Designed miniproteins, single chains, continued (3). Designs and how they scored, part 51

Each design is a single chain, and the fold is of that chain. pLDDT is the mean over its residues in the fold that is shown.

## One batch from the design tools (miniprotein)

Design m9746
Fold by ESMFold2-Fast:
Structure m9746 (fold): chain A 88 residues (1-88)
Amino acid sequence: SHMEEELKRLEERADELEKIALDDSKSPFVRYNAAAQLIELARRSTDPERRERYLEVAEKTAKKLIDSKNPYDRSLGLLLYGEVKRVR
């Protein structure tokens, strides 16, 4: 169905964003942007299991950023963690 095709395309995009968000070889800002996009996909998702998966990945990225010695990266992590809690 058309809805199943749209969901599959959204899931394929989310899988790539999950890989980027959790890739320690990527810059903190690139990981932050991927995780922020996952939170937006979670907000738009009608599937509770997929929604929670996106939020869990974003939360994991946020916690890694909060552990940074760089104050800017920590601030990005705190903002991201706040958004995860707000959307969940």
Scores: mean pLDDT 84

Design m9747
Fold by ESMFold2-Fast:
Structure m9747 (fold): chain A 63 residues (1-63)
Amino acid sequence: DPLRRRLAALRGEIASLEQELARLQAQLEVDDSRELIIQYTATALRLIGLEFERELLERKLRE
């Protein structure tokens, strides 16, 4: 099922981005540079997009 396969891939990608976001958060505690803020914001926005796609797919697969 392509939808179930995409959902599994999304969950893995979300988990990876959550770890990256935590790493960037830790770096921002000691360095609030523009570059880190931009990278954190970009990563957070990507995570939001994937979470939204995950929610839509889960609703589509609801049986």
Scores: mean pLDDT 83

Design m9748
Fold by ESMFold2-Fast:
Structure m9748 (fold): chain A 73 residues (1-73)
Amino acid sequence: SPMLEEFRKVAERLLAKIDDPEDQARLRKRTEEIAAWMEKQSETLPPERVLTIAMARLIAEVTELELERRRRE
């Protein structure tokens, strides 16, 4: 799916900016969960809606990770 490929490209760019291997592993796991959700929804929702929700979920995961990192300081 072109939408899934676009999502994975954005996720990999974000993963490349994370220095901590454990934080990278966590975000990678969450990215795969979102990708699996996208595949399940591909026949139920319009492709642009699926991508929009997936991107919003990815942003929320990155935001949560950054807030947790700041609390660990």
Scores: mean pLDDT 83

Design m9749
Fold by ESMFold2-Fast:
Structure m9749 (fold): chain A 76 residues (1-76)
Amino acid sequence: SLKEKQQEILKQEDEFAKKIKENPNVVLIRIEEIDGEIIVTVYAFKDGKTIIFTLKSKEIDEEEVKGMLERAKAYL
């Protein structure tokens, strides 16, 4: 369900929050619902720059989110 997918993504966010203590380069996940659509925004911070990946969907696709995270990690 949507709620279960949101909880799983939030658990991944907690893992990145722990890494903030060890590394100034950070990946954050933000999940919002705007006008009945789900927006997943991934923030990557590198060399004083913010890189933003945005996925817009009526339902969260876990594999798409994981793909975005892997791209963000590869950039860092």
Scores: mean pLDDT 60

Design m9750
Fold by ESMFold2-Fast:
Parts: structure tokens; C-alpha cells; sequence
Structure m9750 (fold): chain A 90 residues (1-90)
């Protein structure tokens, strides 16, 4: 099923929001203050990024596909940084 331009733009907005949330919770994790809610948010952000990678394969616009993949990768790198910070604080 081809992804519409509006759907791709909504996914980019979701990725940018996930990135902002991850930056906040990473700061808390580095302070040793990560909560269960922060862990759930990080898992949710990972699912948003994985969905965006699937949607990138469904878009007919190669520039949009590349932007979705780049933003999804940034979110996944931040998820990894969050869990690394949580582990380091133990």
C-alpha cells in the first residue's frame, strides 16, 4: 500500500517528537533518575522508529524515504543511549 505524503509527514513529526522526549529522559537517566515511565517512553519511541523504517519502504518519494530512514536511525541511536545511561547508573 503506497504511503501518502501526508502520512509520511505525520510520521516525520512523530519521529521529531520521539527525539525530543528521548533527549529529556536521557538527561534524567544520566542523573540516575530514570523512572519506569521513562523506560516505557523509550520502548514506545523504538516502535515509532521501526514503523518509520517500514513506511520508508512504502513511500514512492525517494527523498522522503531517505529522510524517514535518517530520522528513524537518529531515534534508535537515542534509545540505545538512554538504555546505556540507565545501565551505567546501576
Amino acid sequence: MPLTREEAEEELEALEEAKRELEEIIARAKAGEATREDIVRAIGAAFVALAALVEADLTPDPEMAEELREKAREVLELVDEFFAAVEAAE
Scores: mean pLDDT 81

Design m9751
Fold by ESMFold2-Fast:
Structure m9751 (fold): chain A 123 residues (1-123)
Amino acid sequence: SEEEALELIKKGREYLEQGDLEKAKEYFEKALKIAEELGNKPLQALALANLARVYKKMGKEEEAEKYYKEAVEINLKLFEEGPLSDRELGLSLLAGAALLEYEGDYDTAEDLRAVAEQIFASL
């Protein structure tokens, strides 16, 4: 389910912050699999953006860039295809936050995450 994937992403982020890169990777890969099975493109972008962050911290620059570019491409296509639902917008903002963290902009990432959390609280 989407909720299960979001819980996996939350736990993956906790492991990433603790420096447990292998567990962070495992949790984000599980979340990506769920997102793919659901056909949920915003959730796929979120999982891919977080995987990019893990691979960057592991020093695997080529894999990190691959996942980063894939997440960016998904987000761009979502905005091009038409208006997003509030749920899809929230997920895309969380993906954007992870992409900003990949780029080292933690302050703007926190702002986007707060906006996404407010959207989810309103659903």
Scores: mean pLDDT 87

Design m9752
Fold by ESMFold2-Fast:
Structure m9752 (fold): chain A 77 residues (1-77)
Amino acid sequence: AEEYLEKAREAIAAKDFETALEYAKKALELDPSLFGEVEELFKLMAVLEAPEEVLQRAGEFAKEMAKKHPEEARKLL
């Protein structure tokens, strides 16, 4: 799980936001406790002006995961 987060960060640094999204999704699916770290990666992608389509998909995925794991999502409120 952590390995996929690191790959997502590397992809963001290369501005490969599609690959970053895929790795972040995989990390969170394997370990829901990484929800906060994945949210921070999505915020970083937005700051770096990732394409709107990628940010929309990231937001939809985050909403779905928050519904499945509300305890983890509440820790960020």
Scores: mean pLDDT 77

Design m9753
Fold by ESMFold2-Fast:
Structure m9753 (fold): chain A 70 residues (1-70)
Amino acid sequence: MTEEEKERVIKLLNSGDEVDLALAEIMLAIMVRAGDLESAKETLKEATKSPNPEGRKLAEAGVKRIEELE
């Protein structure tokens, strides 16, 4: 996972648009499937600071799911 990909996911989660949230979820799923769990987890932790409640909720659920895989 590149720094640019992390920034893109955070921006999508911060937008509050349903399509952007779905795109962020797809990107995160691809990264997890590729084995980049550490980068995905750090990106999600940063996204828990999102001003958008839906983005924060998605990020918090994602962090918990990755931690359950450890």
Scores: mean pLDDT 75

Design m9754
Fold by ESMFold2-Fast:
Structure m9754 (fold): chain A 61 residues (1-61)
Amino acid sequence: SELVAQGRYLEAAEELVARLREDPTDAAALAQLLSLIGSHPEALGERLPAVLALVDERLRA
């Protein structure tokens, strides 16, 4: 939330990814990551495919 407020979307995405790696059932982290992808996909740049792969993996789990 604080990183997003600062416009640090890539760092925010990495923090959410870390949370999902620690707790794959963290629905709040998944929802925030999906929102970030939907609103600021350009900010993720080259990292977008890797983040999308994690989201897909989590949704299949």
Scores: mean pLDDT 76

Design m9755
Fold by ESMFold2-Fast:
Structure m9755 (fold): chain A 74 residues (1-74)
Amino acid sequence: MLSPEEAQTLLNQVVVRLAKRLIDSNFTLSREEVEALADELVDSVPGLTPEQKEEFRRQVREAVDRLLATLEAV
């Protein structure tokens, strides 16, 4: 298993990579594209439990759905 410090470092890297891809795309990625990207980035992190991966993906999907709904309502 990853140490807590290693897990935190890798999760921070996932968040940074996801944020960078969203910024680089000027937030024009579809919900499906963002979900696929989040899945790829989470799957690249070894030692995460299935529960941790699913919770992270769920939070990302909820945040993206909220953002896209707001943008589409404009």
Scores: mean pLDDT 68

Design m9756
Fold by ESMFold2-Fast:
Structure m9756 (fold): chain A 97 residues (1-97)
Amino acid sequence: KKKEEAIKLLEKAAGYLVRALDHLRQGRFDEAVRDLEKAIKYLEEALKLEPDNEYIRQALDWARKALDYARQGKADEAIESVRKALYYLKKAIEELK
């Protein structure tokens, strides 16, 4: 089912968001940017499967904000944005189960 495929993509995105969070805490901005780009790709793929899911849209928006902050070397703002992306991603998975 599309929901099961979307959940798998969201779980992959969550893994990359957690990696990005760790890299941001270490000041590893280049690695964090790569992790965030991967997370965004999986969130975009999940949103294509579930286009009306507001939580996926919010997770994607916050992940994009995190990427912009990471590119600027703004660790605290990037970390907060990743945490918000993870929060909405968890809500998306709960809604799809």
Scores: mean pLDDT 91

Design m9757
Fold by ESMFold2-Fast:
Structure m9757 (fold): chain A 66 residues (1-66)
Amino acid sequence: NQQLRDQRDRALADSFVEIGDQLYQQKQYQEAAQYYQRAIDLYLSIKDYQRAQEVQKKLQQAQSQI
């Protein structure tokens, strides 16, 4: 069922964003960027372009600290 897989993939991507946010707060910017990239890839795979764009901004902020 594509809808159930979409829900799971979204939840997983959301989890990666939360981990990235925690790493960012700890100033672990390289690790934060890695988790943000994983979340973006997952959002794009389920065609959630809105959330992918939101996380892309977080990725840019993390990369600017490196």
Scores: mean pLDDT 88

Design m9758
Fold by ESMFold2-Fast:
Structure m9758 (fold): chain A 55 residues (1-55)
Amino acid sequence: SDQDIMQAQIDTIEIVAKSTGHPEIQQLLQQMKQAQSVQQADQVSQQVVQLLSGM
């Protein structure tokens, strides 16, 4: 279900946030927890990828 997909994305970003210690990823994690659709969660995931690749 869409809820299961969103939860999997949240769980993944939580692991990344804990592993990297970046405050910016913590902020994006909070945004993802407020997402109301898979599409919104995907947009936040893309921001995390851009942040990590832009380091």
Scores: mean pLDDT 81

Design m9759
Fold by ESMFold2-Fast:
Structure m9759 (fold): chain A 83 residues (1-83)
Amino acid sequence: MRDEELLKEALEMVEELKTTDDIALMIGRVLRLMGLILDGMSREVLEEVKKKVEEYLKDPSLTDDQKQTLEMILKLIDKELSK
């Protein structure tokens, strides 16, 4: 994927994770997003996705499942950025 297309897809999945209560959809989006992160997102794309996840985590309307899912994605991004 090109970085611009990859960033767009990743941001769309993060937005879906913030807004959905469908556990099956959440699992599918998490697995896809984790796969993209582990498949070598550029540092620039990882930093933009991290910024959006951190912004969303400040939203008090998040469910516990949404918050835990976004925190898990944030930890994965931080691990990849530390390499």
Scores: mean pLDDT 77

Design m9760
Fold by ESMFold2-Fast:
Structure m9760 (fold): chain A 98 residues (1-98)
Amino acid sequence: SLEDLAKEIFKALDIPLDKAKEFVEAVNELQSKKTVTAEEVLEQAKKIDDNHAEKLALILRKIVNQSAELEDTDILLLGEEKAKLVEAFIKAYLEARQ
């Protein structure tokens, strides 16, 4: 379920689908920590896909912070149409994650 959700957003963002499992594992790793830095989030994003590291770091940060709301700078990075898909994905991921 979580991996399938990750595949859908990866497809929308042109990120390799075979990396969706690594995304779910990165969320679990980051949420297992008492404290998470922006640098740790970015390093996990780079390990998933270096070409999409900024967008992945944004999505990982939002999930770890349990916030689906996108800032104006987030929308500029993603583009308006893809930002709507990312916001919906973050909300669905947070609702599905136990």
Scores: mean pLDDT 84

Design m9761
Fold by ESMFold2-Fast:
Structure m9761 (fold): chain A 88 residues (1-88)
Amino acid sequence: SVDFSRLTEKSAITEIKVLSEVIKDNPIMAPVAVEALILLMQNAPPSKEFLRALQETLGIIKEHAPKEYYDKFKNALDEFKEKHPELL
């Protein structure tokens, strides 16, 4: 389980990078990793660096995961961008 009460920008970006490597190295974990990434988007402090890490992860998911998980992540990322237009 993820303890969001201790989540900082730096720890959230680190977790995105870890989950991105998990998807890249073991695409079968995409369902679990994508759900964790969506939870990070909903609970982490929003920042331009955090958004950049998410955008890089979208590319990794597109290349390594089934389209279903790419679509799910892209929809969540688009909603995140809509809620945080100041980061664009």
Scores: mean pLDDT 83

Design m9762
Fold by ESMFold2-Fast:
Structure m9762 (fold): chain A 73 residues (1-73)
Amino acid sequence: SLESQIAAAYTAEKINQIGADTSLWLAQKNPANRETFLQHAELNRQAAQQSQQLRDQLEKLKQQLQEELKKLQ
């Protein structure tokens, strides 16, 4: 369902945000591997942004469908 897709996008966004924060924390705790953790943080940040954009698009689609249904009443 559309609701399930929105929920999945939200979950993906939050998981990637946590991943980015964790990688930044590991970069501070593990200077020898700092560059690797910073790269992982950036990839997770980009993935979170993509999931946020998908969620926004799905939410807008849901609103459009609800408005179309109202017009048909």
Scores: mean pLDDT 88

Design m9763
Fold by ESMFold2-Fast:
Structure m9763 (fold): chain A 60 residues (1-60)
Amino acid sequence: SLGDLYLRGDKDGDGVLSREELRSVLGDKADDVMKAADVDGDGVISPGELLRYLGVRAGG
């Protein structure tokens, strides 16, 4: 789940997921997620960005 992903990936407790934190959880899929959810281009994913990505993929 989204909350579980953040609990496991957000090791710093800063409320966002970096590319490295995503790689720790998703492995090679981290790059795909970053590209698809990279709205800001800042190299981190907010909960809102990840929710939008998952919402689109789940509906398609």
Scores: mean pLDDT 66

Design m9764
Fold by ESMFold2-Fast:
Structure m9764 (fold): chain A 121 residues (1-121)
Amino acid sequence: SEMEEIVELLLEAIRLLEEVFEANPDAPIAKMVDPSASLRERVEAIVRVLSMGLAVKRSVEQNPEVSLHEALEEFFGIKLTPEQAELFLRALELFDEALEKMRELNIPMEEVIDRIVERLS
């Protein structure tokens, strides 16, 4: 189903971003996801980070004075290896694809988060 495609895109984006956080546990961005919070709160925190990262990506694409890798490092106060940058960028690409499908189908983010929480519970 269309919903299953959106959920799988967002789940993979979340997984990739969690891998970046695991590699950078002392970064402020990683600390935004409280491991003691509810599953929903953790998913919502990661989606918030993806939304911020996508805004950075779109800004760089419109006015490229700095590479996207450097822009993400500066914005989030994080140092990324090339491999970690690739994971972060892939997460943003998957998130952007999920958002485009959600816009086309008029599916709200809350409904997608509900499905993700059900899937991970």
Scores: mean pLDDT 86

Design m9765
Fold by ESMFold2-Fast:
Structure m9765 (fold): chain A 83 residues (1-83)
Amino acid sequence: MAEIRQLIDRAVDLARQGRIEDALAAFREATLALGKSEFEAEVLVGMLLLVYGVSLVAGLSEEEAREVLAEEIRRLGERLLAE
């Protein structure tokens, strides 16, 4: 639990720093550590990348898009930890 929460916290911090690939990699590690399949991890990571990309295309600043991604990582991470 503590190690997985630390991975989620790291993913949130990396997203806020604009280290998007590193943030998604940390979140992937957290999902796999929780016993999700590689397919489930790829789907969740793909959804997070889509949220970030859509934010940018919709005209949000890079700073705003990073915060949207960070909040979504936190939200999904807390849901996964509650399962």
Scores: mean pLDDT 86

Design m9766
Fold by ESMFold2-Fast:
Structure m9766 (fold): chain A 98 residues (1-98)
Amino acid sequence: MSPFEKLLERAKEDLDFAGTAFLLAYAAKDIEAMKKIADVILEHFNTADNVFEIALAFYELGDYETAAKLYEELIERFPDSPYVPRARKMLEKARAKA
């Protein structure tokens, strides 16, 4: 099993580990690793806060298409969240750049 496959397996059970792994991928600007780790986080720990922070990380690295999809998911899944007004504003910005 590759080191990355082992990382994804642990990330399913440990949000703190998953969050740390995501930040390391973000620091490395590894969009592919970020997507795989984000999928694990959002499957097992799906909250408006996690969706918003992950979407912002993709936006900051210029993956506006992935950021837009995540902001759309936040608005659809968590319509009453205090993040919705910020997510709508970020979605418009991401769509303008995608």
Scores: mean pLDDT 83

Design m9767
Fold by ESMFold2-Fast:
Parts: C-alpha cells; sequence; structure tokens
Structure m9767 (fold): chain A 86 residues (1-86)
C-alpha cells in the first residue's frame, strides 16, 4: 500500500539522518525496518522505489566512509531487494 511505501521511505530518511550524526547502529536498525516493510509488499511503485534506492545509496556512502563493511553489505542487499519489487 502507499502508506507502507511512505513509511519505508520515512524510515530510510531517518536512517540517513542517524548516519549523518555518526550513529551507524541506528542507521542500520532503521534500514532493516524499512527493508522488512518493502519485503512485505507484493509490488513497490516506481516513485517510492526510486526514492528509497536513492536514500539507501546515501546510507551506503556513509557506511563506506565510516569503514563499516557489515553495514555496507546489508545496505547493498537492501538496494537489490528494492529493485526486484520495482
Amino acid sequence: SEEKEEEAVRLAREAVRYGEQGDSEKMYEKLLEAEKILNSLEKVSSKYSTEFVGLVMRALAIAVEQNNDEIAEAVTKAIKDAKKEA
């Protein structure tokens, strides 16, 4: 549903905010919450999929800058899953 797609994007925005503040653990937690919502949907609209992928890519950049391979791998998986449902 659109409400769930909006919630996933909201969580991804919060994840990026935590990452920008240096809180990698909370960034990861919010990304996992967003991914769980998207994985519960049969289809994700192109609009929300594009916005979500952009936010997840930003989180990946933050994880790479922080030299956190575990979070970088998790974020890469989230991008792959989002593309499958677009």
Scores: mean pLDDT 73

Design m9768
Fold by ESMFold2-Fast:
Structure m9768 (fold): chain A 76 residues (1-76)
Amino acid sequence: MSVEELREKALQALDQAKELAKQLKDEKIKQRTLDQLDQARQYIENLSGSPEEQKQKLNQVIQGVERLTQFIKSLL
Protein backbone atom coordinates (compact mmCIF):
# COMPACT_ATOMS: atom_id res chain seq x y z
CA MET A 1 0.00 0.00 0.00
CA SER A 2 1.06 3.60 -0.61
CA VAL A 3 1.28 6.15 2.23
CA GLU A 4 -1.92 7.76 0.85
CA GLU A 5 -3.79 4.40 0.87
CA LEU A 6 -2.67 3.66 4.46
CA ARG A 7 -3.61 7.19 5.58
CA GLU A 8 -7.08 6.76 4.05
CA LYS A 9 -7.46 3.34 5.72
CA ALA A 10 -6.39 4.77 9.11
CA LEU A 11 -8.83 7.70 8.82
CA GLN A 12 -11.69 5.35 7.83
CA ALA A 13 -10.91 3.12 10.83
CA LEU A 14 -10.97 6.20 13.11
CA ASP A 15 -14.33 7.33 11.69
CA GLN A 16 -15.83 3.85 12.28
CA ALA A 17 -14.45 3.73 15.85
CA LYS A 18 -15.80 7.24 16.54
CA GLU A 19 -19.29 6.21 15.35
CA LEU A 20 -19.24 3.22 17.73
CA ALA A 21 -17.85 5.33 20.60
CA LYS A 22 -20.83 7.72 20.26
CA GLN A 23 -23.07 4.74 21.25
CA LEU A 24 -21.28 4.25 24.62
CA LYS A 25 -23.59 4.82 27.62
CA ASP A 26 -20.89 5.70 30.18
CA GLU A 27 -20.16 9.42 29.67
CA LYS A 28 -16.62 9.26 31.11
CA ILE A 29 -15.58 6.24 29.00
CA LYS A 30 -17.22 7.85 25.93
CA GLN A 31 -15.39 11.17 26.40
CA ARG A 32 -12.03 9.46 27.05
CA THR A 33 -12.45 7.24 23.98
CA LEU A 34 -13.44 10.18 21.74
CA ASP A 35 -10.44 12.15 23.05
CA GLN A 36 -8.11 9.23 22.20
CA LEU A 37 -9.56 9.02 18.68
CA ASP A 38 -9.15 12.80 18.19
CA GLN A 39 -5.50 12.54 19.33
CA ALA A 40 -4.93 9.68 16.84
CA ARG A 41 -6.42 11.82 14.02
CA GLN A 42 -4.10 14.73 14.91
CA TYR A 43 -1.15 12.32 14.97
CA ILE A 44 -2.01 11.06 11.45
CA GLU A 45 -2.49 14.63 10.13
CA ASN A 46 0.93 15.69 11.52
CA LEU A 47 2.86 12.63 10.28
CA SER A 48 6.18 13.46 8.61
CA GLY A 49 9.39 11.70 7.63
CA SER A 50 10.22 9.23 4.87
CA PRO A 51 7.46 7.23 3.12
CA GLU A 52 8.79 4.11 4.87
CA GLU A 53 8.57 5.76 8.33
CA GLN A 54 5.07 7.08 7.59
CA LYS A 55 3.89 3.61 6.45
CA GLN A 56 5.27 1.99 9.63
CA LYS A 57 3.60 4.58 11.88
CA LEU A 58 0.28 4.41 9.98
CA ASN A 59 0.24 0.60 10.33
CA GLN A 60 0.79 1.02 14.09
CA VAL A 61 -2.12 3.51 14.27
CA ILE A 62 -4.39 1.13 12.31
CA GLN A 63 -3.55 -1.73 14.72
CA GLY A 64 -4.17 0.54 17.73
CA VAL A 65 -7.53 1.73 16.37
CA GLU A 66 -8.58 -1.87 15.60
CA ARG A 67 -7.79 -2.85 19.22
CA LEU A 68 -9.69 0.19 20.53
CA THR A 69 -12.66 -0.72 18.27
CA GLN A 70 -12.77 -4.24 19.79
CA PHE A 71 -12.69 -2.64 23.28
CA ILE A 72 -15.59 -0.31 22.35
CA LYS A 73 -17.60 -3.27 20.96
CA SER A 74 -17.04 -5.17 24.24
CA LEU A 75 -18.76 -2.27 26.10
CA LEU A 76 -21.78 -2.13 23.77
Scores: mean pLDDT 85

Design m9769
Fold by ESMFold2-Fast:
Structure m9769 (fold): chain A 69 residues (1-69)
Amino acid sequence: SLSEEEFDKEVKEALALIILSVTRIALDRGKLDVELNRQLLEKARELTKDNPDIQAAVDELEARVEAAS
C-alpha cells in the first residue's frame, strides 16, 4: 500500500541521516575512513533519490570527503 511505501521511504531516509551524521563526526574529529565513507555516502544517495535536502547534504559531504583525501 501507499502507507507501506511511505514507511519504507522514512526508514531509508533515517538510515541516510545516520550515515550523514557519522560522516560529519568523522570529518570533524579527523577520524575519516575515506573509502568506507565514500561507499556509505553513495548508498545514502541511492536510498534517498526523492529527498532533495538529503541529496544536497550528500553532495556537500562527498566534496568534503574528497578534499580530506
Scores: mean pLDDT 83

Design m9770
Fold by ESMFold2-Fast:
Structure m9770 (fold): chain A 96 residues (1-96)
Amino acid sequence: SLEEEAKKYLEKTSEYLKAAIKAGDEGNGKEFEEYAKKAVEYAEKAGRYLEESKGRVFGEATLGVVAIGFASLSTVTPNSKAAREATERLNELANR
């Protein structure tokens, strides 16, 4: 189903965002940026499937989570609270 496809992409988004935060906490800025970029790509894919179903609210929340992750990237503070909160919200969405 469209919702199952969205959940798969949300799971991948969560994995890459967690990897980004971990890489950043370890001082690997380049890996942080790479994983954050992949998280955005998967979140966009998830959002498209959710928009086609009933999931606009989930799609908007997912994009918000990714936007928070990107804002963290712009400060180059990889252990930012915003990025961690984004990861938590994304995990909640992936389990719906």
Scores: mean pLDDT 63

Design m9771
Fold by ESMFold2-Fast:
Structure m9771 (fold): chain A 88 residues (1-88)
Amino acid sequence: MEEEIKKLAEEAKKLIEEAKELAKRVGLENLDVPKEVFEKLLKEAIELAEKALELAKKAKAPEEVLKELKELLEEAKKVEKEVFNPTL
């Protein structure tokens, strides 16, 4: 369970980073990337982060781990808002 929580968190981090990199490339390379691509990446990241947090709660993980997972979830939601709210 602990190893599974770590795998879910790492996968969520990768998806968040991919979304951030894609957003940067849209601005830099004038890429015509559909809104739906960002929605899929961020929605998947949010789902993975939420699943990791629920597993951590069930496993009675330390508060530090729970805090890290909550911050990861907040970061994913913040990136989602930033991607759809930039003046491009």
Scores: mean pLDDT 71

Design m9772
Fold by ESMFold2-Fast:
Formats: sequence, C-alpha cells, structure tokens
Structure m9772 (fold): chain A 79 residues (1-79)
Amino acid sequence: MARIAELRRLIAEGRIEEALALARELVDTGDPAELRALLPLLQFIDSAEGYELLGEAHRRLGEEAAAERAFAQSVALRK
C-alpha cells in the first residue's frame, strides 16, 4: 500500500494540504484495506475536510453510523 505510506509521510512532514489531496484520491479509488488504514490518519489530521473524507471512507466500508458521526464532526469544525 504505497499510497498509504506516502500519506503517512506527508502528515509527518506537516504537508497537510497535499495529505488531504492524496486522502481524497484514496477515498475515491482505494480498496477496503487502504480505506481501513486511512481512517486513523484522517482522525489525526483533525480538520473539517479530514472528517468529511473520514465520513466518505466509513460509507465505502459500509459503516453508516461511523460515517454520520464523522460528517457531524466536520460540520461542527466549520462553525
């Protein structure tokens, strides 16, 4: 999972804008293993966009309740 390793590197370097762009691509195209690895990284970013992507990742995994909670957190952070 080279894209997950790259995402971890971008986060570690503080390159959050690039990390969110890669995370969006992973949400759209990733397999279930990549999506599961993505979940804690999106929580760590702790931004409105990060929680929006976390919600979409949970939805792709069939985790509806977790998706709703992530979307609610995204809305709260935009306030």
Scores: mean pLDDT 83

Design m9773
Fold by ESMFold2-Fast:
Structure m9773 (fold): chain A 83 residues (1-83)
Amino acid sequence: SLEREVAIAVAIIQLAVAKLAYEKGADPEEVVEALRKAAEHLERAGEREAAEILREAAERIEEGEDPLEELDRAIEELGRLLS
């Protein structure tokens, strides 16, 4: 559906923005906040699988995983949902 495609595409853009911000010196905590906000928006749109991908990425970053690797993985997984 168009609504699903738009919601996921917007999330991918939001993650790309978070990645750019992190590369420019934003804290990992700001990346986690961006991921959680994007997940909330996806959940409200009914995109539970996409929201869970972002929540898992946020949890891994909070546990000490590299924000760039987790953002890239989440973008790839969202892209697969979008086809």
Scores: mean pLDDT 88

Design m9774
Fold by ESMFold2-Fast:
Structure m9774 (fold): chain A 91 residues (1-91)
Amino acid sequence: GEELLRRAVALLEEAYRALTRGLLASDLPAEVAVGRILRLLGEILGIRSLEEARRAAEEIIETAESLPESVAEEAEKAIRLAREALELAEQ
């Protein structure tokens, strides 16, 4: 169980880095981008269970899907990594 959690968290950390690059490169207002970055950082740092990892993955996917086309590559990378983390959390 703990190895699955560690692998899920590692994927979520990579997804978070891709999403952060997308948010910072986007034309979104700085306050909106920074607010999303800080909220997601708190969620990831707070992960202690596979259920919490699943919720963090879902929030990363939802946030990435809301990003503009100008950062689609980083958004798609974040979604892919977060979905992989979801698959691990549901084992």
Scores: mean pLDDT 84

Design m9775
Fold by ESMFold2-Fast:
Order: structure tokens, then C-alpha cells, then sequence
Structure m9775 (fold): chain A 57 residues (1-57)
């Protein structure tokens, strides 16, 4: 579980360039929710892309 959370956090750091502060909040959220980190990561990436597309319009 913790190793999976850290893997997701590292992926978000590399992909989204999030601050350490934001990454710490994500760690706490993943622990609190007990959800599968891979599923959450995919949802975040999809939502991020949709948000960027909306802001371009």
C-alpha cells in the first residue's frame, strides 16, 4: 500500500510538476480513502487534461 502510494506520488511529481506541499496532501488523501492508487491516478490525469482543454477554449 505505502509503496503504491509513493509510486503514484512520484509519477505525479514527474508528470504534473506538483509542489512537495501538494504531493503531501495527495499522500494523506490516498491513505484516508483506502482506494487503489492506480485508479485515482488515472482519474486525476483525465480530469487534468479535461481542465486544460476547457481553459484553452
Amino acid sequence: MDAEIEAVVETLRATEGLSDEALNELRESFRELGVRPAEVLLAVIRNGRAEVERQRA
Scores: mean pLDDT 64

Design m9776
Fold by ESMFold2-Fast:
Structure m9776 (fold): chain A 107 residues (1-107)
Amino acid sequence: SSILEEVRESAEKLIEFFSKHVKGGEKEALQLTLDIFESLKAMIDAILSLERGDERAKELAEKGGFEIKPAPVTPQSQADDARLEARRKALDEVIKELRKKLEELEK
């Protein structure tokens, strides 16, 4: 229903899948899911930075070896950016929840 619920459900499905397929069980499954979600969040952050054409976008482009020209701002690109921001916030929330669960398993 909500983006936050979708992201939580995706995390639960990934943890269940990995728990059945990795030797480290639930702890390894949680770590792998965290690594995936952190990577997705970093990718969204990079996309949003590139679209803004800010100093951070220039630094990321130089490190990646990309020649990037800022895309024109349109109503569609603004709507797409809003969806990415919402997904980024949902990922950040779920990452915090998963980190707490991992810490509890390490005690």
Scores: mean pLDDT 77

Design m9777
Fold by ESMFold2-Fast:
Structure m9777 (fold): chain A 87 residues (1-87)
Amino acid sequence: MEAAEERVREALRELARRAEREGRHDLAEALRRLLELEEEMERLAEESEEEGRRLAAEIAPLSPAIMAALETIREELEELARRLEAE
């Protein structure tokens, strides 16, 4: 699990860098926000399950914009992972 999570983080960082290089600043910003939220959620989850749920509720209002960006990132991440596995 931990190794898989680290792999996802590395892939997200790679996608963020590619997004910046290709001028997809919105996607790069969304990736950075996602990484920040993931780290905060991980910390709060260890401190309290209630705190973790509260954080999720705070994120929910941003879901439309973040989910749209996340879906695009997820597809690119999936393709990048498949390409990496093939090579």
Scores: mean pLDDT 65

Design m9778
Fold by ESMFold2-Fast:
Structure m9778 (fold): chain A 72 residues (1-72)
Amino acid sequence: SMEEEREMLEKFRRDAEAALAYLRAHPDEALRAAFAAQLRGQAAALLSWLKSEELRRELEELTARVLAELEA
């Protein structure tokens, strides 16, 4: 359902934001690179599962934003 898809996207958002907060407080280049690789894999898996075009777009925008910060 759309509600289940939204819940999964919001969990992904929370996990990504928590990881960024951790990395801002504890700079670690190896951990940052590992997290970026994991984020790409998780985002691809979630994107293939989402049926809503609106939620797919939100996921792509969120993933791009997080990766931009990780790779800055």
Scores: mean pLDDT 87

Design m9779
Fold by ESMFold2-Fast:
Structure m9779 (fold): chain A 67 residues (1-67)
Amino acid sequence: FESALEAAKAALEALRAGDVERALALTQEAHRMAPESRALANAVRALEAGDVAAALTALHEAVKELS
């Protein structure tokens, strides 16, 4: 991915499709590109904990911040 926004959008789509493992990998990639993003850090933590609802909220926040 060329941007954290692209990776975050892909992660959100994967999570909506129920692919939690792919969503985590994509969210980790987005966070590596934007390490200062609290929303992406929160999304990684939520996905590692299996908290899909919290991860969806955090990824929506990240996409909005990065847009």
Scores: mean pLDDT 84

Design m9780
Fold by ESMFold2-Fast:
Structure m9780 (fold): chain A 100 residues (1-100)
Amino acid sequence: SAVEEEIRRLLGGVALLQAALKLGKISQAQADAIKQQIMDTYGLSQAQLDQLEKIAQPAADLMVQAYKLYEQGKYDEARKKVEQAWKLVEEQARKIAEEL
């Protein structure tokens, strides 16, 4: 559905933001600015964003693992972790959309 697709994009973006912060690719100040932009764009409260971050956390952890494997030259293992992360985002987005 259109709602599921929008939730998938939002959840995927939150997971990527968490992964980037954990990997030191962005500063806390940059992360906070992006979080504010997400809240403003989607009309979310801080509590709602915190809940989305919790839901996105397992996918973010897989993205962090993928990046570390990529740095080690383990490209096939890295691709598998990226695929697992995005499948998890898709499954969680579907569950959220079905409960609305």
Scores: mean pLDDT 89

